Designed miniproteins, single chains, continued (4). Designs and how they scored, part 43

Each design is a single chain, and the fold is of that chain. pLDDT is the mean over its residues in the fold that is shown.

## One batch from the design tools (miniprotein)

Design m13562
Fold by ESMFold2-Fast:
Structure m13562 (fold): chain A 55 residues (1-55)
Amino acid sequence: VEELLKEAEKLYAQAENARKAAEESSPSLARHFLELADEYEKRGEELRKEAEELL
């Protein structure tokens, strides 16, 4: 359970980093980073939900 929560936190951190990179990038690169951020956040939420179901 704790391992799943830790992985979720890592994914959320990667999503935040991607969003920050998007703010500093050209429009085309920003689009790519925002899509990456969305994917990381989605995967993190799935892992957090899985951990909650085990508790």
Scores: mean pLDDT 79

Design m13563
Fold by ESMFold2-Fast:
Structure m13563 (fold): chain A 85 residues (1-85)
Amino acid sequence: SELEKKKEEELKKVEEESERLKKIIEESKEEMKKEVEEEIAKNPEKKELLEKIAEDIVESLERMRESIEKLERENIEKKYKKELE
């Protein structure tokens, strides 16, 4: 049906947006890795701290992305469940 097609299109847009955010996070991870390596070269004693901070930032961004995708998918599912009644 037309409503099922619209639902699939909206879910596809959520997936595409989530994949774009994932790529941005991956690019940011590579930039942070380079900056961290440069800073470690200047302050080797801070290696473990800097690597942990960078890891925690990336993990936080990934968790936020996953949470946003889940919420948007749930909102679409609820919307179309009501419209299909």
Scores: mean pLDDT 85

Design m13564
Fold by ESMFold2-Fast:
Structure m13564 (fold): chain A 74 residues (1-74)
Amino acid sequence: MEEKEKKEKEEEKKKKIEELEKKMEEEIERAKELAKKAGEQESLEEILRLIAEALREVGRAVDLELEKRKIEAE
């Protein structure tokens, strides 16, 4: 069986994992920025809105981690 196909599949998996890791880092950074902005607000309504947005970004990062785990399990 051709070793080239095994190499290509392994490289594809690594590429997908790296892309997911980068996207996770972006979502986590957005969550951190939103949480920081929430701490700087004087209005409870604005604080809660920004925290809710930060939690959505964390949720997206969790979805990306689950996708990464699926690829690793393949």
Scores: mean pLDDT 80

Design m13565
Fold by ESMFold2-Fast:
Structure m13565 (fold): chain A 95 residues (1-95)
Amino acid sequence: MEALRRLEAAMEALRRELEEAERLIEEKLKDNPEEKESFLKLLEKLREQAERVAAAGREAVRRGDEEAVERALLELEQLRSLVAMLSWLVDLISK
C-alpha cells in the first residue's frame, strides 16, 4: 500500500510551500510590519491545520481506512491551494 508514501509526499510538498510563503511575506511586506504580522499569524494557523490533517491521515493508514486517507490527501491539497492564494495576496498588496 502506497498510502503512507503519498501522505508523506503531500505533507513534504505543503511544508515547502509554507516555507516559501514565509520567505515571500518577510521579503514583500518588510515595509508594512502590521500586514506582515497578520499574514505570518495566518500562515502559522495553516501549518497547525496541516499537522492535524497529517496526524489524522497517518491514523487512517494504520486503520486501513482508505476513504479517510483520501480525505486527508484532499485536505492537504486544499491547504496547499490556500497557501498559494496567500502568496498571491501578499504579491498583490506589495505592488
Scores: mean pLDDT 85

Design m13566
Fold by ESMFold2-Fast:
Structure m13566 (fold): chain A 68 residues (1-68)
Amino acid sequence: SELAEALEKAIAGIKKNPHPTVARVAAAELLKLDPENEHIRKAYEAALAGDIEAAIEHLEKALEEAKK
């Protein structure tokens, strides 16, 4: 799945460089692949609030759903 590969890359990138801007940009790019994905939208909102841990958790939930 293109979405699953993009999510794995995004999560790895955020964990390597944990910054709200990195998380926000990554989530925004993922929303272009799946605009209605609730988990990715919540990750974007968490990143806007500066909550990197919550952003990662939401992207990991999106990844688990994308693997099903």
Scores: mean pLDDT 86

Design m13567
Fold by ESMFold2-Fast:
Structure m13567 (fold): chain A 75 residues (1-75)
Amino acid sequence: EAELAAEVVRLYRQAHEAAQAGDYQSAARHLAAAEEKARTLSADALFRVADQLEAEGLHNLAARLRERARELEAA
């Protein structure tokens, strides 16, 4: 899980950087890869990824992952 969580953080970071640079095709690819891998994470792992993204200033992505984690806890 730790390795997968780190890879998800890296992919979301790359997606954000690409979007900030105006490279929306690369941003979409990295975002899709991050979301695919994030679907296999536990709620606890999703909260950890969200906390790391928040610390890096990726507030919108962190909020999305926290919402996802709460949904998994409710299921």
Scores: mean pLDDT 79

Design m13568
Fold by ESMFold2-Fast:
Structure m13568 (fold): chain A 64 residues (1-64)
Amino acid sequence: MEERLEKVKKEAEKSKDPEIKELLERIASLIETILRLKEQGNDEGVAILEEALKELEKKLEELK
């Protein structure tokens, strides 16, 4: 997941579309929160945020 976070951040920096950039930044923030919750052992919080991440990734795919 850390490698995924770095890729998303890099993609956000390269994006010229403000809508796509904002969505990528939101995805990056969500991944950072998921990683923090995993470190804390909050499995329920991770599951909820992984669902939210899936929805945001779906929106990103539709915009591309």
Scores: mean pLDDT 80

Design m13569
Fold by ESMFold2-Fast:
Structure m13569 (fold): chain A 80 residues (1-80)
Amino acid sequence: SSMQKKAVELVKMRVSGAKLLAEKYAPDDKEVKEKVKEVEALTDAFIANAPSMTQQELDAAEKEIFKKISELLEYIYKKK
């Protein structure tokens, strides 16, 4: 539905932005690459499951993914 589609688009946009920052500021950092893979795996699972999720489940999944993105970005900033 439109609700699930909007949630997926928001997550994709935020993950894309985090990946671009990782490539720009830490392109050769193996730990950053590993954290990016973790975020990508969570995002892929979310996209696959989103069509069957309730609003509460979408909100919980988004919160967890955004938490992982924030951890990745903080790690990148500390490595500078």
Scores: mean pLDDT 84

Design m13570
Fold by ESMFold2-Fast:
Structure m13570 (fold): chain A 72 residues (1-72)
Amino acid sequence: SALIERYEALIAEEPDNALAWLLLGKELFRAGRLEEALEAYRKAIELQPDLEDAKRELARVLEAMGRLEEAR
């Protein structure tokens, strides 16, 4: 996906950009790349713990993977 490549390039320049990690995670989730989406969302939350959108998307990807216990 062109968007995945674009967000990966942005993260290479701005590795502490929590929003870029969130947006990468959303595109990875849409592509069915669930483990990579999970890692991207965890990184967004690590960088910005109050980013509620990333927490909601993390719960959603864990649900899709059948790993709801890890969302607690």
Scores: mean pLDDT 84

Design m13571
Fold by ESMFold2-Fast:
Structure m13571 (fold): chain A 58 residues (1-58)
Amino acid sequence: MSEEELRREVEIAMGMIKVAVYMRNGDYEEAVRVARETLARYPDPAIEAMLREAERRL
């Protein structure tokens, strides 16, 4: 695994954690923002699914 691949995985995981925390707190607008920012840097199906769930809660 390259350093870039490892950094991508870490950043995606951090993004997922932040989205989950905001969603748990009812901060859906912030959850959507973080999910979109993460997708813009690192496209990932899991983050796309989390974004759709957060948007549905708005």
Scores: mean pLDDT 82

Design m13572
Fold by ESMFold2-Fast:
Structure m13572 (fold): chain A 65 residues (1-65)
Amino acid sequence: LSPELEAEIREGLVLISVGIIRTDLARRHGPELAAAVVDATIAGKPRSFREVKQLAEEALAALLA
């Protein structure tokens, strides 16, 4: 794959991952906390699903503290 296609696939996977996490968090903790966790996750500039999940878990833990 070209670097351009690789970047597009990566961005798409990150967006899908963020969407999944947002939906799950909104169901468990409500839309306000879900939005805060998603914003913190995006600010961390994740490059993969693993990074999205890790940043979301860290953000959720911090917001519940």
Scores: mean pLDDT 79

Design m13573
Fold by ESMFold2-Fast:
Structure m13573 (fold): chain A 65 residues (1-65)
Amino acid sequence: LTPAQQAAIVKAARTALELVDAGKSIDEAVEHARQLLEDAGLSPDVVERAAEAIRTVLEAHAAEK
């Protein structure tokens, strides 16, 4: 991944975590992250892989609460 793509993924992941902490569902947070990645110009295959990774992180985060 390029540095710009990595930065976009990190931003999307942080936004998704903040949404879950604000009371949004994991599905809503992942959908928001997916939109941010698409808006950043990432290819569909990169968006899919990043969205799955973000979902895994959100599920682990929720399990700690």
Scores: mean pLDDT 80

Design m13574
Fold by ESMFold2-Fast:
Structure m13574 (fold): chain A 69 residues (1-69)
Amino acid sequence: MSVSEEELDREVAEALALIYKAIGNLLPDVDDKIEAYRKALEFLRKHAPDNTELIAELERDLAQAEAEK
C-alpha cells in the first residue's frame, strides 16, 4: 500500500480536529467552544496545513464564537 507515515499522521490530525470541532459544537459555553476550536486549528495547522478548507471553516467557527463573547 502507498500510505506513508506522513499520510497517517495527517489522517490522525484531521480525525482529532474533527473530534475537537464536534466537542466545540456540542458544548454550550462560548469559552469552551473557543478552546475546542483553537485546539482543532492548532492541530491542523501543525499536522495538516494543506487542508485549507477545514482550517478556514474552523477559523470562521472560532471567529463566530469569539463574536458571541
Scores: mean pLDDT 77

Design m13575
Fold by ESMFold2-Fast:
Structure m13575 (fold): chain A 86 residues (1-86)
Amino acid sequence: SLEEELRERVAEGLLGAVKMIKSHFPELSLEEAARIARRINAQLARIEAEKLAATDPEKAAQYRAIAELLESLSVEEAVELIERKE
């Protein structure tokens, strides 16, 4: 389903962001890295949605859905999604 595809994209993006954050800040816990990753990825998704709004409204809607999903996740839920991918 679209919902499953968006969740998978969110999980993959969070894992990548956490790996990048921890490579620069190895002292951060997984929870602290996930909190940062969630915030950054949500903001980037909002920016991408705005950029695409006029040229590709369907893709813009997908990025808005990704941002809303990321914004709705608790840190614990974000960690669970990351662990599911690894």
Scores: mean pLDDT 86

Design m13576
Fold by ESMFold2-Fast:
Structure m13576 (fold): chain A 92 residues (1-92)
Amino acid sequence: AEAARRAGEEAERAARAGDAEAARAGAGAVTAAATAAARAGDAEGARAAAEAGARAARGAAESGDRGAILAGAAGAAGAAGEAFWAGGLAAG
């Protein structure tokens, strides 16, 4: 959860500064954190990563770089998917 929060915050900060490359890197880190949480059966951690992914996507959108916007959106979607599946695994 903590790593995902930092990745989201850094991506948002970088995007506001116009650093689209850092925003893309942050989106990737958020997706990786969500996947790790899901593998550990940590539904709460996966959800926190999905929320961080949404923040990274917003930061990327503010950068105006279409590539960063698409990467941020993909990261947020990936994190959300992991959160959903982690919840299902925890219930089983």
Scores: mean pLDDT 66

Design m13577
Fold by ESMFold2-Fast:
Structure m13577 (fold): chain A 63 residues (1-63)
Amino acid sequence: MSEESRKKVREKRQAANDALLAGDYETAAKHYREAAEIYRKDDPNSPLADLFERAAENLEKLA
């Protein structure tokens, strides 16, 4: 994964965390899905992509 991709993932994770603290589960789920997409493009079998996709799905159920 490139340095640029790693930076984008950190930004998406921070945005998701900020949304969670605000109680905005829909926005948090969106940012986790965006992070998962970056991991998935680097490695189609990424365990981190699976983790963030599941986190997004769980948050979507709460929204």
Scores: mean pLDDT 83

Design m13578
Fold by ESMFold2-Fast:
Structure m13578 (fold): chain A 64 residues (1-64)
Amino acid sequence: SREERIRQFERSVEFIVNALKAGEITEEEAQRQIDHLIRLLETVLSPEEVEELRERAYELLKSA
């Protein structure tokens, strides 16, 4: 379902951001992983929903 896809995305972003905060991955690696996940969402969600999720993910990345 759409809601399950969004929840999975949010969990994946949280995992990636935590790995960045822990020094396990680089900022470039985190950006690449998030961008890959966003690309997958483009096949399922509207452009407006994808943009909102992208913005939130990038804010979390920026605050790490």
Scores: mean pLDDT 85

Design m13579
Fold by ESMFold2-Fast:
Structure m13579 (fold): chain A 59 residues (1-59)
Amino acid sequence: MDLGMSLISLASSIATGDAEGGVKNYERLLKRGVPVSEEIKEMLERLRKAAEEGKPVER
C-alpha cells in the first residue's frame, strides 16, 4: 500500500517534468528489498515517456 502512494508521487513528479526524480524514488524502494509488480514497471515507463514529451501521464 505504501508503494501505491509512492507511485502516485512519482506520477506527480513527471507531470511537472521531474520524471528522473520519480525513477530515482522507485530505485530506492528496490534497494529496500521490496517486490515490484508489473503495474509499477509500466508506470515507470509511462513516466519516462511523459518526461520525454513533457506531458502529464494518465493513471
Scores: mean pLDDT 61

Design m13580
Fold by ESMFold2-Fast:
Structure m13580 (fold): chain A 107 residues (1-107)
Amino acid sequence: MDELQKEVEEYEAEIKRDPNNAEAWLKLGEALARLNRYEEAKEAYEKAIELDPNNAEAWLKLGEVLARLNRYEEAIEYYKKAIELDPNNERARLNLENLQRLLKKLE
């Protein structure tokens, strides 16, 4: 926990020096998600995508955070975008299949 909070502070300091560093926003989102700060992680991933819209991992991670926030339709859309950018991303494919099965069960 203390190490994750330090990572958040380090990435926030990096972003303050260079707010256009897409990788720093992605890493900030990952650290925030690991702290279960999902709304803040979502905002960080949205910034990473704004700066680098072709990063399939950022779209995947945003989808995962949205699924944690129970925003399943948006999560599906972003998993599809991750697969569009990287068709060999097994994690995005499995997440999409699992979430589609969950939604079908809830019908």
Scores: mean pLDDT 87

Design m13581
Fold by ESMFold2-Fast:
Structure m13581 (fold): chain A 92 residues (1-92)
Amino acid sequence: SIEEIIEGFLLYAHLQATLKAVEKAKSKDEIKEILERSIEDLDYFIKHFSPKVAELAEKARKALKDAIDNGYSKEEVIKRIKEMLEEVKKAL
């Protein structure tokens, strides 16, 4: 639907912004704050977006939470966000 297309682009834009913020981050603490903020925004998408886009947002949320919980390197975080961006793009 047109709603799924618009919501998918909003999710993609959010993840792209998160990626850019992580790339500019200077410390692990700064990366953690960026990911925690991104998770809060993804919780909004999960609650309010169509089921297909909400499912993609849940996958992204899980990937970011996993990165925080396991203390992933900046490079690994970047890689995982890029993988999520590709998955969202393919699903649209």
Scores: mean pLDDT 90

Design m13582
Fold by ESMFold2-Fast:
Structure m13582 (fold): chain A 110 residues (1-110)
Amino acid sequence: APQLVASGGGAAARGGSVTVNVAVSGPGVVEAVVVAALLVSIDPNNPVLAGIGSSASPAAPQGGTITVTLHVLPSAPPGTYLAEVVASVLLEDGSIVGVASDGAPVTVLA
């Protein structure tokens, strides 16, 4: 199955930016294209969207890496968040599947 592994992150001020790298893996992957990147709270009982991301080069093949820049909202509460990336993945059989990455931790500073 296709897999997206997020790494990087770190700390960012409100209104600042942080970079995560998404490694594309799994047999039969032709191309993964990032369609969304979000900074979300780790508390499911208090969901907070703290930022949104983009990539200048949103596509990579199997074994490739996509670099995503996440922009922290100026209104984001300080705390720990996860950078989650969603991609559409084209497989060798011609099917397209949606895949979410694991979360990369990001601290929003006070």
Scores: mean pLDDT 82

Design m13583
Fold by ESMFold2-Fast:
Structure m13583 (fold): chain A 83 residues (1-83)
Amino acid sequence: MEEEIKKLEELIKKDPNNADAYIGLAQLYLSRGEYEKAVEYAKKALEIDPNNVRAYDILAEAFEKLGDKETAEKYRKMAEELR
């Protein structure tokens, strides 16, 4: 996991507009229980690709884990609308 994070960070250094690398970081931080970092990286992916369904799914799960069910439902609906 730590090695995977480093590889994704190196991809971002080479191409700061790599939305998939930000999604990868968000997923890894989500799986580690680092929900605030998962939110930050998923939002960065949305700045690059605002229609990224996976980013909205990550935001929904992260906010639910943080106890913000209202924001989680909002992002869950956005993911449903974009698929």
Scores: mean pLDDT 82

Design m13584
Fold by ESMFold2-Fast:
Structure m13584 (fold): chain A 60 residues (1-60)
Amino acid sequence: ETEKQAEAVKLANRGWEAAEKGDYETAVRLFEEALLKGGADPETARRNAEILAKIFKEDA
């Protein structure tokens, strides 16, 4: 695994923690950054980050 993949996992974990605390704006930002470091393009990263944050918001 590359350094970028390791950083992506760390950012995703921080995003999940932010979502659990109800900080969805921070969660979206962290998920987007995680996806970008994981190799996603900016449009895909933003779209998936919003979907992930929405799932946590509605199911938490």
Scores: mean pLDDT 75

Design m13585
Fold by ESMFold2-Fast:
Structure m13585 (fold): chain A 80 residues (1-80)
Amino acid sequence: SPLDVLQQMIEALRTSTDMEEVLKFLLSLLPQLPPLLQQIVKNLATNALYLDKQGNYGMARLFRDTLIRVLEAAKDELEK
């Protein structure tokens, strides 16, 4: 279900230290999400990886935490 997909994405973002592995995992689940949410996930996750690779860990964390909040909000709306 879309709720299970969102929960798996949130868990991966919270628990994994390898942002490249997380991005690959998120991209594999994207087709199961609505198109607008696919764009948001792809954009925030790719920017988080880019910043991490630059050594800008603070900004990478901000983008990752922002994506977690977006996914949590989307999950809450789908549970209504």
Scores: mean pLDDT 87

Design m13587
Fold by ESMFold2-Fast:
Structure m13587 (fold): chain A 61 residues (1-61)
Amino acid sequence: SPAAEKAAEVVRKLQEREPLSEEELKEGYLAAREAGDEGSATVLETALRDEFGLTREQLLG
């Protein structure tokens, strides 16, 4: 699905140490949740928390 592809692309960029904005990480996180990819969602949530100080509540509204 487009959501699964988006989540995979953002995770790949993170693993390859490519630059990622807060917005790109958020988009990847939301896409992972939409796709039901719990593993990718956890990885991206951790990156958002550690790099930008964002909680799950802040990501979801």
Scores: mean pLDDT 82

Design m13589
Fold by ESMFold2-Fast:
Structure m13589 (fold): chain A 61 residues (1-61)
Amino acid sequence: MQPGLYRAKEDYPALRPDELALKKGEILEVHRVDADGRVYATLVSTGRSGLVPADVLEPVA
């Protein structure tokens, strides 16, 4: 996964304080990919940042 704009393809509950809760269809700016398959991203609508699993995101065309 490369930095850029991604969409949540499913809802994701924040399981830890450092994670973002997502609703399906939300747009995120991915800043970096961590070695464990999580990404650090910002929700475009709210400006909130946190970690999410890379597998719940899809690239925006």
Scores: mean pLDDT 79

Design m13590
Fold by ESMFold2-Fast:
Structure m13590 (fold): chain A 74 residues (1-74)
Amino acid sequence: PDGSSPEMVIAGATWMLDQDPRHAEAWYALGKAYLEQGNYEEAARYFEKALALDPRHEEARRNLAEAKAKIAAK
């Protein structure tokens, strides 16, 4: 929606995590990109990593719930 493709977001977040694997926002960005691509299992994993680092990340919590709901609906 902001002009960034999910592939560009994945590349950027992966580069950030290579520098600092505790970067909660980079894990969240990966989760969001995979959610946008319909890969709900991977999205949930990355949101769980973001929440492990920042338990108060409200957007990650909401998006994790959405990803889990999509998985359960299969």
Scores: mean pLDDT 80

Design m13591
Fold by ESMFold2-Fast:
Structure m13591 (fold): chain A 60 residues (1-60)
Amino acid sequence: SDEELRERVREALERAGLKPTEEQIEEGTKEVKKMIEEGMPEREAINLVVNKYVKKAMEE
């Protein structure tokens, strides 16, 4: 479900050492969902989104 996906995205971001906002969790979940709909495996989609946010945090 979308709620379960959101929880997995939140946990993945937190495990990466981030303090995600509700907005970042919602945006990240939407990106992951889109990637899954385009045929990407969930784990790869989550990893790409997490890496994107980690990179942003390191640059800012």
Scores: mean pLDDT 82

Design m13592
Fold by ESMFold2-Fast:
Structure m13592 (fold): chain A 88 residues (1-88)
Amino acid sequence: GKEEALKAGEEALRYGKEAKELQKKGDELLKTGTTLKEILEGIGLRLRAIGLAFQAKLLAEKAKESGDEEGAKKGEEGVRLAEEGGAL
């Protein structure tokens, strides 16, 4: 239904935003990190970003399949943000 599609799109947008943020933080840690701990933390953030980016993609597809224009647009924005962040 419309509410399910909208929620899927909103969640895709949230995951896409988080993926972009985590990818940026992971990249910064890998560029500035001098210890093994910092490098591992950076890798972990990038892996989490990739996972959230794939979740955003799946939720965006679900929103599109439901036929809700608002949900589909939000889902597409989430995927775009993950792509801009380099998580996809």
Scores: mean pLDDT 85

Design m13593
Fold by ESMFold2-Fast:
Structure m13593 (fold): chain A 62 residues (1-62)
Amino acid sequence: MMSAEELIEEAERKLKEGKYEEALKLAVEAVRNAETLEEITRAIGLALRAIGEIFERELKEK
């Protein structure tokens, strides 16, 4: 029932809060609900950014 745009907005918010796992989950759901190429591209971009942030955190923990 959530639109891809709403999921993208929530993913961006979670990313700003440092909640990278939640941001990734929302971005994946946004890709699943996307109806336009623009929405797909934005959602994929957010997912990749969230993954990058998680990897950086993991590397610091070693």
Scores: mean pLDDT 81

Design m13594
Fold by ESMFold2-Fast:
Structure m13594 (fold): chain A 69 residues (1-69)
Amino acid sequence: SLRELIEKAIEALKAGDVVTALVYLGKATELARETNPEVAELLEEAGQLLLQGDVEGAIEKLEEALKLL
């Protein structure tokens, strides 16, 4: 489910595994684009923050996305 993919991304980030987090985030974003555009936007913002090295900001965006589900 979309929730499970986002939760796995957060878990990976908290474990310091950014590569695994990006894989789950990519899968979640693709699914969200078809089912929930507002969640997709938050997931895309989280991905951008990760590319900038802002892990804490990315986790905050992912937690906001979970609140919309």
Scores: mean pLDDT 87

Design m13595
Fold by ESMFold2-Fast:
Structure m13595 (fold): chain A 55 residues (1-55)
Amino acid sequence: SMAELQAARDTLGAIGRRQHRNAGQELSDEERAQLSTALRLVREPSLQAHDELLA
């Protein structure tokens, strides 16, 4: 859905800004998982998050 894509983009932006501010700090496991999911949704806008979660 559009709401899921927007949430994913917001998450990407937040993580990116945080990493930029903390140059050299590693992403947490949760942040890596969120980033991976968000990147997949943004790269493939036709893919629905719930379809991936059902797999």
Scores: mean pLDDT 63

Design m13596
Fold by ESMFold2-Fast:
Structure m13596 (fold): chain A 63 residues (1-63)
Amino acid sequence: SDGEKAAEAGREAAKAGDGAAAASSGHQNVLLGDREGAREVAEAAKEAGLERAASIAYQYADK
């Protein structure tokens, strides 16, 4: 689905250290109705040390 592709892109952005792209992907997943995908992006960002991006993505997932 589009949500799965957006979540995968967000996880890859987080692994590459791109916090802005990871946070944007988390928001996009919530807009697509995929809160679990947004959560996966948040977890990837946290594991990559991008705490600010992770916090933003978790906030979107928890709405």
Scores: mean pLDDT 76

Design m13597
Fold by ESMFold2-Fast:
Structure m13597 (fold): chain A 92 residues (1-92)
Amino acid sequence: MLEERAQLAEEVAREAASRYGEVLSVEAVVVDADTLFVRVTLRAPDREAAERAARAIAEALNALPGLRVEAVSVEEVGPGRYEISVVVRVLP
């Protein structure tokens, strides 16, 4: 069940991010019984576009039943390349 939720989170994050830039990679990792870590690497024209992508990812994940976004961060990892990290709580 958690692996299926991680896969769904990855698919949803990829779709949301693709509206704001080129998705280079998406990874969803089960950290523990109630926590998923979602990481998206995005090529975007500026930080504002990356922040819009981060917001879209968080909103899309929050819309999924039994998932709640706890934290979102955006880091520039190279020129025009951003890493978006999302901590997701899996609800009982």
Scores: mean pLDDT 85

Design m13598
Fold by ESMFold2-Fast:
Structure m13598 (fold): chain A 120 residues (1-120)
Amino acid sequence: GTAADERAAELQKRILEAIKNDDDVEQARSLGELAILLLEGHKTANVPPLALGLGVSKDPEKAIEAADRAAQRAEELMAQGKRAVISPLPEVQERIRKAAEELGLDVAIEIVTNKEADEL
């Protein structure tokens, strides 16, 4: 719904700000919340696919580009009936796994390294 769309936009902005400020704690927290929102939104057609693989880039332009490519990848996987969350952070991966388990969802988790994020 609209509230989920607004929350997704807020979380994406916080993630980009966290990357810019080298705040790994806030990046992990916001990515985890975005991952949970993506898993919940899997049950509705009105929640856009979310970018969770922003990469660990200190360049804001590269971070935005990586986020856009990760969002496109997530859209492709969701359209195939698959569920994918791309995250470079181990804490976020564990939170996504636990959330998927609690919701009874099959989720493919892809880890994007800094190098791969720069190529996205």
Scores: mean pLDDT 52

